# Ledger of designs, part 66: designed miniproteins, single chains, continued (3)

Each design is a single chain, and the fold is of that chain. pLDDT is the mean over its residues in the fold that is shown.

## One batch from the design tools (miniprotein)

Design m10420
Fold by ESMFold2-Fast:
Structure m10420 (fold): chain A 80 residues (1-80)
Amino acid sequence: KIEELREKAEKLQALLDKYRDRIGSIKKGSVDEKAIAEIKATLKELGYDKEITSVWEGVTALEAALIELAVELSILRRKE
């Protein structure tokens, strides 16, 4: 269970790192439909129902999902 959550966190972190850089470069006006679709699909696969319409929203959703996973991992590790 802990290993599975760690793997999910790793996938989310990798996407977050990838698209955090893109936010800096596309701050104005460009909708990256491929990035939005990839982030939305990954969040959906991991059980997060988040509506995103921009890479900025996508990164925010990835950050929130990572925080939730980090809290869950912390709880599980502390109960060991």
Scores: mean pLDDT 70

Design m10421
Fold by ESMFold2-Fast:
Structure m10421 (fold): chain A 64 residues (1-64)
Amino acid sequence: AAAQAARDKETYENILEGARRMKQALEAGVPLRLNGEEVTPEQRAQLLANLDKIIADTEAKLAA
């Protein structure tokens, strides 16, 4: 139980850090490519919305 809780916390912390870094890069206007094509403004907005959700959900899990 204690070992599993520690692993879960580490996993959530890694997800949160990764999501925050990706959001910072997107907000800084870093060009993104998917399968050799530049990500559209609509895809970029969708990625930001998804990252905001991941950050909020992960912060809630860490606060529990």
Scores: mean pLDDT 77

Design m10422
Fold by ESMFold2-Fast:
Order: sequence, then structure tokens, then C-alpha cells
Structure m10422 (fold): chain A 91 residues (1-91)
Amino acid sequence: MYRREAVLVEAEAGVGLMGAVSAKLAGDAEGARRALERLEEALREAEELLRRVREHGSEEEARLAEEVVETARRLLEEARRLYEEVERENK
């Protein structure tokens, strides 16, 4: 069921961002990098979900999948900013 996958992908993206925030607060460049990698994977999963939904799902499921992709992109951009800040602070 696409709705279940959408919820799981969005939750994974949220966990990734929380990891990036925690790493930034701790000055942990490696933790921030791992959080960024997790969010890049979540975005890939979101885009793959959207592709499958567009082929086999309903218009409602496609809208949900599009929202998940948009959310994953926003969270990835925020995590990338946090990673860049940690890298600058750690030289």
C-alpha cells in the first residue's frame, strides 16, 4: 500500500534531519555526514515511490507521494546546510 510506504519514507527523512540537528549541536562532522547520506537515500526512496505511484496508483496517492518528495527535498537542503556549518567549524 503506497500510503504506508509514504509514511515510512517521510518518517525516515524526519529521523535523518534530527540526526543532522544533533550532530550540529555536538560539532560531530561524521554524524552530520551520515545524517546527510540518510536523507539522500530517503529522497531517492521518495522519488522511486512517486514513479511507481504515477504508473500504478491513484491521483490521491500521487499527490501524497509528491508531498513526500517535496518534504524530503526540504529536509535534505536543511541537513546539507547543517553539515556545511559543522565542516566550517571543524575546519
Scores: mean pLDDT 84

Design m10423
Fold by ESMFold2-Fast:
Structure m10423 (fold): chain A 68 residues (1-68)
Amino acid sequence: SVRELIEELKEAARAGDSKRVRELVEEILELAKDPELYPEIVELLREMLKDPDPRVRSAAADLLEAIA
């Protein structure tokens, strides 16, 4: 699910796993092309912007800019 991918992205970002972050970003970008999934992805990424870890917030900001 989209929520599961977002949770994995948060974990990878906190761990500094740049390869896994890249893989998950690419998967989320592909899913964001689906107009039915787009609103849910945007809402989950907005919630990520509130994360206490700046690496998690950076990943969310980059993805929001890419799908805008």
Scores: mean pLDDT 87

Design m10424
Fold by ESMFold2-Fast:
Structure m10424 (fold): chain A 63 residues (1-63)
Amino acid sequence: SVEEFFEQALAELEKAGPEKAEEFRKIYADLVAQLNAMPFSEEEKERLLKKALEIVTAHLLAG
């Protein structure tokens, strides 16, 4: 699930640094709010959210 991915990514980011983990939490909350404001299906929201979180996780771990 997206929630399982979020928890696993958050754990890896916490190992990298507390600032990165906190930024990830903030980005997650913002993305959820933005997607919920749009006329997407639940399946589309999960797909888009997971893809966005994959990209964000990669960027935060790289820098």
Scores: mean pLDDT 84

Design m10425
Fold by ESMFold2-Fast:
Order: C-alpha cells, then sequence, then structure tokens
Structure m10425 (fold): chain A 72 residues (1-72)
C-alpha cells in the first residue's frame, strides 16, 4: 500500500533530529489530512501537498522520499 509506505516515511521524518518544529507541524497536519480523506485520490493529494510543503521548508530530499513512497 503506497499510502501506508508514504505515512511511514512521514513518521520517520517527524522523528528525525534535523526536523524543525515547523516541519513537525507540516507532517502532523499532512498525516491528519490523510487520515480524514474519503478516498485514495484524496489521500495521495494530501501526501503530495505535504511533500511540496516540506520542499518549501528547505527539505527537497525529504519531499522526494515522500513522493517516491506515494508513487510505489
Amino acid sequence: DAVVRAVQVLVELYHDPEASPEVRAVIGEGMDRVGRAANDEEQIAALKETAERLRELGHPEWADRVLAAADS
């Protein structure tokens, strides 16, 4: 399940020592949105938006990891 793999990546990133409070907030909001999504399309959209927000916060490699997991 691509969604489960992407959420596991988000959990790992949340506990990364380099994660700022802003990064943790973005990941928490993203995971909450995935959990509240009505279907797979909304879950994937929430994951992609979370990845884009991580990229904007200066973590392009983390964004790429989330996207790779969501596309698997």
Scores: mean pLDDT 86

Design m10426
Fold by ESMFold2-Fast:
Structure m10426 (fold): chain A 56 residues (1-56)
Amino acid sequence: DDEELKKLIKEAIKKWAEENNLKITDEEIEEIADALLERAKENNVLEDLKKALEEL
């Protein structure tokens, strides 16, 4: 599930970047996704994050 959640996070970041005309690399997206996932685990909000991403 972490891998699936990470994919959703990466897709959300890509969409956000495209909508804001920002150029970010796949490597940067990977790092941001990892950081967000780690932060969500630390703050026990993984389920909230998952729900938000599933609605995209």
Scores: mean pLDDT 76

Design m10427
Fold by ESMFold2-Fast:
Structure m10427 (fold): chain A 68 residues (1-68)
Amino acid sequence: AATLEGERALFEERGLRVIGEVTVNGHPIVLAADDSPEEIERAKKELEDLQRYVKASQAAVAAGVLPL
């Protein structure tokens, strides 16, 4: 089974840097990049976008406008 720890270890073994982690709809997602500054910035932006999406979804559920 794909776990957050398993994905992180796999990326590190491949020489990729883990940029961040976020859970989307109950699925843990690990964002990793090589040492390229362009890939690192892209992964950081994707992480921010996913975190914003998760926060908005949680707020909508709390407000009763979106089912869990």
Scores: mean pLDDT 70

Design m10428
Fold by ESMFold2-Fast:
Structure m10428 (fold): chain A 82 residues (1-82)
Amino acid sequence: MSPETSAELREIAERELPELERELEEAKANIEETPVERLVGLVLRAIGLRLDVELSEGASEELRERAERVYELAKENLRESE
């Protein structure tokens, strides 16, 4: 991956992960009213951002920890809907 692409992926993850975390907490608070399709979509978004962080060079430990936390929250929400 080019250094420029890696830096862009880090910037996107740093911006998008906090927003996705908020959406996941909102979905969790309304789990009975949240469609399964939305929960699946949030899991796919979490997987994508986690991969972006993993593939980006120079990602901070805090960013990696956030990506993992967001991914786990997304999986927990989907499990609670089953």
Scores: mean pLDDT 81

Design m10429
Fold by ESMFold2-Fast:
Structure m10429 (fold): chain A 60 residues (1-60)
Amino acid sequence: GALAAAAHAAAKAGDQAGARAAYEQLSTLSPEEIRAELEAAQRAGDGGGAAASWEALRSQ
């Protein structure tokens, strides 16, 4: 949903700090809520980008 979409939009705009903050906030959610956020981003046609960005930030 909104957090995953906002993180991806910030990353596309070159706002790495904003993208990281949004993904860090997303990581405080339950695994169920994280999956719902990524699923909503996929329905918006942005699922691959959002999921890849989340995985990259999680690995840092």
Scores: mean pLDDT 68

Design m10430
Fold by ESMFold2-Fast:
Structure m10430 (fold): chain A 63 residues (1-63)
Amino acid sequence: HMEEQIKNVLKKEYESLKKKAEELRQTIEDFEKAGGSQETIDYLREQAEKLEKEANELKKKIE
């Protein structure tokens, strides 16, 4: 069914966004431990939140 194909595409996009957000969260932790700038940390956190929000919106469409 066409609906099944669309759901599979959305699921892959969701998994991709979730992985990107997770990788970015790990980068933030590493950067904090390395004594990185607060401005850079804040920027990266905003980017992670945007990715997490996009993933959550896709999840709602799949469920």
Scores: mean pLDDT 82

Design m10431
Fold by ESMFold2-Fast:
Structure m10431 (fold): chain A 90 residues (1-90)
Amino acid sequence: DERQLEAARLHLEGVEAFRKGDYEKAAELFSKALELDPDNVGALENLGTALAKLGKIEEAREYYEKAARLAEERGDKETAEELRKKIEEL
């Protein structure tokens, strides 16, 4: 699926921006990836983390909560527990 490949590319570009400390650009790229692939747990988590770095704590919480619910629904207990811990640490 061309849409999923584009979402993955945008997600990877967002990770690179985040590594460089450009949290605003990272959040923009992760948001664009999620427009194409709304239920990507990794992109939801990474957007939440970028938003937390920008001080947007309530938005970060919303994205972590969505990511945690999806991980729980998919049986990924380790990812769900990690995300729940990130919410508590906000």
Scores: mean pLDDT 90

Design m10433
Fold by ESMFold2-Fast:
Structure m10433 (fold): chain A 83 residues (1-83)
Amino acid sequence: LAEEALRRAEELLREAVEAYKAGDYAAAKEHLRAAADLLLEHAAEVLALLSRRTGARISPAAFAEGVRARLAHWTALLEAAEA
């Protein structure tokens, strides 16, 4: 279910934030990757939910690129913080 996938991704992002606050950048990166993987795994269902709520047609490719770009950006920031 898309709503459950979003809820689980939200919990993983919360865990990433807590790890970041604790200075555990490795754990923060792992939680971010897990959240991104979950969103990509359920992309079709998430997109169907978003299209119903917003009326916008978002391509699966555009959604996947957006998730990957965000993951890469946040991972780079965390790796810079490790240095």
Scores: mean pLDDT 77

Design m10434
Fold by ESMFold2-Fast:
Structure m10434 (fold): chain A 60 residues (1-60)
Amino acid sequence: HHMEELRKKIRENQRKLAASLTEEQLKKLGYDEEIAKKLRENKVTSQEEFDKIVKEYKEK
């Protein structure tokens, strides 16, 4: 599964950034509370990744 490979790479590199941001800090950046939680779980690092992750979660 392609996503499994991406998640391993994202987890190791982007987890440090995402994990260092609290839900409150994400909310201050303008993200909704629900989205802030999901962004932290998905370890996003850019606006493009943010938009894609948000859209995927919203469709679920």
Scores: mean pLDDT 57

Design m10435
Fold by ESMFold2-Fast:
Structure m10435 (fold): chain A 69 residues (1-69)
Amino acid sequence: SSEAEKYYNLGMEYFKKKDYEKAIEYYKRALELDPDYAQAWFNLSLAYHKLKKIDESNEYYKKGQQILA
């Protein structure tokens, strides 16, 4: 949805600023609106990886892959 895209884009803006915690908040809001938004799952995974939260990163990456399968 267009609302999910707006939150996803906000997440990307914070990610670009290296505010990974804020990026995670906005990616999660995008996923509340559209849980099939594979790109938001992958970017959520990457943001967790940047915070050295590897287990959460792996879990969210698998979510994105399952949506594309």
Scores: mean pLDDT 90

Design m10436
Fold by ESMFold2-Fast:
Structure m10436 (fold): chain A 66 residues (1-66)
Amino acid sequence: MEEIREALLKAGVSEDEAEFAVRIAEYKEIGKEYIPKILEGIKDMDEEKKKKIEEEVKRWKEAEEK
């Protein structure tokens, strides 16, 4: 979870948005694969951040696959 949060912050997502996504995933106990669905909603908000998020998603997926 922390790894994903850090990746979102690097992508330009605000701390509140990143924490919110992680908290939802942790609350559901469904983990990492549910966070991309949350990001789909976030991407609809800002085009600039959407681009950066997609670039950083590769990193967080690699770290999470550890």
Scores: mean pLDDT 58

Design m10437
Fold by ESMFold2-Fast:
Order: C-alpha cells, then sequence, then structure tokens
Structure m10437 (fold): chain A 57 residues (1-57)
C-alpha cells in the first residue's frame, strides 16, 4: 500500500524514518495504533513512521 507524507518528519530515533512532505512510502506493516513500518521510495530506507503523518494514495 502506498502512502504520502503530509508533513515533514524529523528523525526522532534510530528506528524512525526522516521524511519530507510529499515523500511516497510503501507501508509494509502496521505495528500499533500510532506507528507503521514503511519503506521510503525516495531513499529506500525502512523504519517506523507515525500514522498521523501519512495519507493513503
Amino acid sequence: MLAEAIKDVPRAGPDTLALRKGDILEILEEVDEKWVKAKSLVTGETGLVPKSYLKEI
């Protein structure tokens, strides 16, 4: 499933992705109510992203 970052996301820790508004991600897994594991299609990196910063496309 593809998603777009609706907001800039700074790197919060080693397990999280840093994102720019408009970056496209592939959602790999929902880990809890607040976080998904996703792959950035811009950088190829995988990590945790807050769901509230993503819009499904």
Scores: mean pLDDT 80

Design m10438
Fold by ESMFold2-Fast:
Structure m10438 (fold): chain A 107 residues (1-107)
Amino acid sequence: DPARAAVVEFLRRLAAADETAQAVLTRILSNPSPVLTRELVAEALAALGLPTSDEVVDALLSYLRAEGLLDDQDRLTLAGRTLLYGLLIGDPAARARVLALADRLEA
């Protein structure tokens, strides 16, 4: 599934903690709205060189909801914010969790 593959790569790229990943994490966490909008998701995917189709955006939002990182209104939960902030500051536990999320989706 190309959409699933793109979501797996998105999670792995965020966990890599390169300058692009840090810029994406900063953009998401500094957003004044708690809502992870479709437009913000598409911008994040595009910044990482990934497909931005509706199928990829839907797959990413659905997976983040399923994992409790977004609520039913696509707002970042406290768990979601804590995880993304952990990635931004180089927390190895946050990185390990995001890589485990990618590995489970790929399997």
Scores: mean pLDDT 88

Design m10439
Fold by ESMFold2-Fast:
Structure m10439 (fold): chain A 76 residues (1-76)
Amino acid sequence: AEEYLERGKEYLEQGRYSLALVEYTKALELDPNYAEAYANAGEAYLKMGKKEEDAKGLYQKALELDPNYEKAKKLL
C-alpha cells in the first residue's frame, strides 16, 4: 500500500493527477482503511478540476477512518 501512496505523491507533484489517482486507487484496493490515500485522492480530484463535493466526500471518509488525521481536517 505504501509503495502506491508514494508513487501517487510523485505523480501529483509532476501534475499527472489522473496517474496519481490510479496509484491511490491501488493503495486503497490493498488497504481500504488507508485514510491518507483517501485524503490524497481528494487533493488530486480538486487539482483535476473535478467537483468539489467529490473531493469533500473523500476527505470525510479519511476523517471517518482516522478522526485525528490533521491533513484531512485542514482540507475540510
Scores: mean pLDDT 73

Design m10440
Fold by ESMFold2-Fast:
Structure m10440 (fold): chain A 86 residues (1-86)
Amino acid sequence: MEEEKLKKRIEKLREEIEAAKKAGIIEEWLAEKLLEALEEAEKEIDDVEKAKKISIEKLKEIEKEIEEREGIEELERRMEERKAAV
């Protein structure tokens, strides 16, 4: 089930990247770069078990990048909402 868990994680990240791109939270070039990294990770999962560990680390880095971008962009775009929530 390791492969299934990683594939679900990749699908979730794709949805997050696409949603962020549509909302203008993430830059188009960055979204494309992250999607390419996800495709590479998915290919590695199918080939060798050793590559699965590398894919997991890669996915963590992509997740951090998305979270950082979404947080910063949302703060800049929706600062009034954030201030009201404080």
Scores: mean pLDDT 66

Design m10441
Fold by ESMFold2-Fast:
Structure m10441 (fold): chain A 74 residues (1-74)
Amino acid sequence: MEDEEEFIKELERDAERGDAYAARTLGDIYLSQGKYKKAAEYYRKAAELYEKQGINPGLAKELREKADYAESLA
């Protein structure tokens, strides 16, 4: 529905503005949709944002690994 497209657009705006959670959520959404290149890009962005914010280094590493995996499926 339109509501889901609007939600994704809001997440994209938030991610572009530096919201690591929004970027991670978009990675998960795009991965589930088979949009592997987009999933990889958003996982990488989320990892970089979490790292810059000093939030859980292990999470950033995991997100980079998810990005590499998604790219391998593209």
Scores: mean pLDDT 80

Design m10442
Fold by ESMFold2-Fast:
Structure m10442 (fold): chain A 68 residues (1-68)
Amino acid sequence: MDIEILEKLAEENPDNAKVYLELGEQYFKAGDYEKAIEYYKKAIELGKDDKEIKEKAEKLLKEVEEKL
């Protein structure tokens, strides 16, 4: 799992909502639902200019919340 690579990409491209969406998906797969929620919320915030990313992040956020 290359979470470290995604975190570095986020540091280099802080406005790239897709990177945070992928971080959320990786943490969700790992069973770390708290971090998945954190990164999905970040993707929603940064995805204000990308409707597709924002909608996907909102859907995945609801899915992970159902696991809690």
Scores: mean pLDDT 78

Design m10443
Fold by ESMFold2-Fast:
Structure m10443 (fold): chain A 79 residues (1-79)
Amino acid sequence: MPKEALEHEATGSIYWMAGVIAEKIGDYEKAIEYYRKAIEHYEEAARAAEEAGDEEMLRLAREHKRAAEEELKKLEEKL
């Protein structure tokens, strides 16, 4: 896998997990911030994967971005 895509994917996943934890403890403002950061990193991972021709990483990054966007939308609808 391209190193840039892998680093952004890993960072996005860390922020996604931080968002999930924040949401579970009721810290919705931090959850929103972390989900937004996850989306930004997954988008960069998808861009780097596309530039490198890594179809598997591109698919993974797009799927993770979509999941984070759906969680962010659900959370924003509650506030």
Scores: mean pLDDT 85

Design m10444
Fold by ESMFold2-Fast:
Structure m10444 (fold): chain A 84 residues (1-84)
Amino acid sequence: MEREDPEAFEREVLAALALIYAALSKKTAQRSTDPELQKEHLELAKEFERLADEALNPSVPLDEIRQRFEELRKKWRELDEKEK
């Protein structure tokens, strides 16, 4: 079965994680008192949602998905620190 392929499994995991980060970013935006941080969190959520769709597309190289996920995750951490 194609679902036993390690690459397919990694894509599914990355897509699921991206959707989780998107949901967290939206919730943080709703709770933020800073309008600029709210905007950045909402934009980050959209980028994570886009990455989730791209991760499930086998035509997109997995190494690009890995790199973009790490870049967005780093950005999420930086924005989360500013909410403190």
Scores: mean pLDDT 81

Design m10445
Fold by ESMFold2-Fast:
Structure m10445 (fold): chain A 79 residues (1-79)
Amino acid sequence: SDEKLQKLLEELIEKIETVTLPLAEKLAEEGKIDKAITLLRADVEGLEFLLPKIKDPELKERAEKLIEELRKKIEELEK
């Protein structure tokens, strides 16, 4: 009954991977470090909030790995 929600969660993860993460990287390359960090932090908070709603184990692992990657990039940019 939540098939539509799971589809939307998959699409959100894909958009973060293909759109928002590359955008944050581009912003950092342009010296817009604070803006890149703000974007990455928003994505981490959103993914962490939605993580308990993911039922597919593979999608959940993908989301967890993405959260770790985003957090690592934030730490690198804050140095």
Scores: mean pLDDT 85

Design m10446
Fold by ESMFold2-Fast:
Structure m10446 (fold): chain A 98 residues (1-98)
Amino acid sequence: KKEELEKKLIELRDELTRLHVELASSPDQAEVARLATRILKVTEDYINGKISKEEYEAELERIREEAKTFPADVQAGLDRIIELTKEIIKIEEELKKL
């Protein structure tokens, strides 16, 4: 149902916002915030058709590689942002099909 997908989108975007705030408490706040912003930018570019799925996935791999220098909890936080953005993409695509 369309309304259920729209509700799920709101929930995912809210969780994404909360996770950003949590990552901002990291000792490496500026660099972590930059990577998180880059994940959002590449996700938005993909949703808007500015980049291909292959380009989107390649950028995510580059971000994960850069994140390897951070503590494991920060890496897990960035991975969670990526998973949330993938769920958002999936729901956006489902909504476009309806």
Scores: mean pLDDT 78

Design m10447
Fold by ESMFold2-Fast:
Structure m10447 (fold): chain A 92 residues (1-92)
Amino acid sequence: HMSKEQLDVETAVALATMAVALAKRSGTKEDFEFAIKQLKKAADMAVKYNDKEGLELIRKDAEELLRTAEQNGHKEVSEEAKKLIEDIKKKL
């Protein structure tokens, strides 16, 4: 892995993890929508650079986001999280 590519993936994964934590604490639709967008970006980068460890972390974060989105009634985010989890499982 090139240093820049590794840094870009690690940064995207870290941002996605922080966004999920924020959504869990706030419960707001806006924070959940931000979290799912960051998870999708991180997953795309991890797939592009064949970072299976990053994908596994994003899958766990997406499962956590799914649970809390369902608890808070954010159905669209829950549906997108389910789709993302299944897409990641196919690539692991």
Scores: mean pLDDT 84

Design m10448
Fold by ESMFold2-Fast:
Structure m10448 (fold): chain A 73 residues (1-73)
Amino acid sequence: SAVTLEEMAAASEEEQERVLEEARRELERVVDPETAERATELLRRALEAARAGDVAAAQAHIARAAEIVEEAL
């Protein structure tokens, strides 16, 4: 299912960890485990930045995650 960064930022820490684990599993279907792990770590940083109100940093982390996934495809 599609999730937004805003929806994730409003979730509990436990719920956010579940969503990140699900994202990692979905990424592992299309890219290698190392790339999936790197992308998931960047998404975690994006979520932390969003929770802190730093939208620019959150967007930068999302963009970097997208770049490494695209390069691996």
Scores: mean pLDDT 78

Design m10449
Fold by ESMFold2-Fast:
Structure m10449 (fold): chain A 65 residues (1-65)
Amino acid sequence: SLSEVGTLLRIMGIAVDGGASVKLEEVDGKLKVVITYKDEKQYKAALEAKKVAEEAGLEAEIVKE
């Protein structure tokens, strides 16, 4: 849906602005957002992106590089 696409764009924007990387995975027919961070600044961006994803009902995981 357009709402779903808008949410994904917001998640990616938050993460990328903070320097973190975002990957979308599909697990059992559900979208999962994987956010990768390298330093503390990127970790904060990853936390913000994860909050947006979870608020939208998506699974989110934060992974350290």
Scores: mean pLDDT 77

Design m10450
Fold by ESMFold2-Fast:
Structure m10450 (fold): chain A 62 residues (1-62)
Amino acid sequence: GPKLEAAARELRRREDEIVRRLNLGEISAEEAQALGKELVAEVERKYGVSREQLRAADLALA
């Protein structure tokens, strides 16, 4: 539904930013991993969706 799609888009956009910062040397690989875990938890809480639902929606947006 629209809420899950919005959650998946926000997750992808913010994950892309973490990857960009990692590639530019602004953060370490360990910092990127920690930020990614926190981001997933934040998006789950914000939208009331599960990680499994986010993964399914992300695959549909690819």
Scores: mean pLDDT 82

Design m10451
Fold by ESMFold2-Fast:
Structure m10451 (fold): chain A 60 residues (1-60)
Amino acid sequence: SAEEEEKIKQLQKDMGLEEDGVYDEEFKKAVLGFQKIYGLKEDGVAGKETLEKMKKAVAG
């Protein structure tokens, strides 16, 4: 959906990746790994909490 694509693009932007909004298995695995490391909900979706945590992690 457009909402999911937008969230994916935001995460891609924060990570310096291509902002194509494509959610493939590799990207989902990367998101899940990040969520697991930072104690976030492990849903494999680049949601608001994942994006907020990503910003803090890359800004530090």
Scores: mean pLDDT 69

Design m10452
Fold by ESMFold2-Fast:
Structure m10452 (fold): chain A 95 residues (1-95)
Amino acid sequence: MTPEQQAEVDAGALLVKMAVELSVLPNIKTDEEAQEAADLLIRTKKELDEVSKQLSPERAAQVRADADGLIREAAERFEKLGFPKEIVDKLREAA
């Protein structure tokens, strides 16, 4: 497997991980759990940004756009669930 092929597999896995993290947001009950979930999403996005450096420029741009979309969706869901503005703003800044 080439480094680029491995990066495609890793990027796909990280995007799926972010999507799964979004799917469990309605189960969060405390502001502390919300902060931990937001931090996990931001960390996963940063890991994805690093992996994207091994992709072609076109693929890297697409993967980053997908991750930014997931972070924006997370911010909207956190706002809808009534979590603190500071957490919502932190997620929006990470996109």
Scores: mean pLDDT 84

Design m10453
Fold by ESMFold2-Fast:
Structure m10453 (fold): chain A 65 residues (1-65)
Amino acid sequence: MTKEEAIERALEHARETAKKLGLSDDQIEEVLARAREKVTELAEKGYSEEQLRIVAHEIVVEAAR
């Protein structure tokens, strides 16, 4: 698995979470842009896919309140 594959998998899970939490399409795009920036940074530092998924999930949950 490449770092890019791990990032995309984490963001796919985050998108599904945001959709389930009732965020609008505009809010989903905004929060996923922030999540992508953060998980890309962490992936470059050697974080696992599971860790990236947790971080992206937390960003989405915080945005939903």
Scores: mean pLDDT 82

Design m10454
Fold by ESMFold2-Fast:
Structure m10454 (fold): chain A 83 residues (1-83)
Amino acid sequence: MEREKRAFKAMTLSEAEARGDAEMAELAAKSDEVAVRLAELLVSYWLLSAVLKTLEKKGKDPKELEEIRKKIEEIEKEIKELK
């Protein structure tokens, strides 16, 4: 568990440096527990946001769009609570 958290943190830091992503580097600087939770939520938020933008441009399924927006809002609230 501890070893896995450290490996994840080190990997996240290396990826942040390679991409020049200051936000990911900041996550790696937080406590391991908070960093892991925030990274998971940010990945989910990013993926759902990308899907929402794609569906908005492409097909516009109103029910799918509303479901995705609700999930994004829920994740956003959790991110704000952890920050």
Scores: mean pLDDT 67

Design m10455
Fold by ESMFold2-Fast:
Structure m10455 (fold): chain A 74 residues (1-74)
Amino acid sequence: STPADLKVGDEFTVVAVAVDPATGEVVRKRFIHKTLKTQEDLDKAVAEAEAFVDELRAQGYRAAFGVSKLLPAP
């Protein structure tokens, strides 16, 4: 899910993972880190993660992605 408090100017990450259902091991990861300048930045990152998930699911893997707001270090 997309963080409800994500706004223009925030840094965000999209992490997509694929797991081998036979072993439970993570076999593939896709990491996207961007600054949200427009809604298109988020939409494009999500579309890239969805394409990754769809490709890996078609190959028989369990795949999912999540979106996170990147907070600066305290």
Scores: mean pLDDT 80

Design m10456
Fold by ESMFold2-Fast:
Structure m10456 (fold): chain A 92 residues (1-92)
Amino acid sequence: GLSLAELAARLALEAARLALEKATTKEALIKAIAAAIAAIGALFLSKFDEKEAAREALAAAEIALEAAKLAGDEEAVELARKAIELARKALA
């Protein structure tokens, strides 16, 4: 199965992608892009360092949540919240 850090990174990336598709403002667009880049970084790091990947996945998920709220995408908000919970569990 996937590690909690990898799963958190994948969910954060999907949340960022949905927020990006629905972004109607520059602020939402910039935050969605930042979240996507951070989530991709966390996903690659999950192959080398689970705890560092979890920290980066948490940061990515928090940015993705803000982007999702600005874009008004409730599915993206739910995915970002799940990513935050999984990243926190990986860090506990």
Scores: mean pLDDT 91

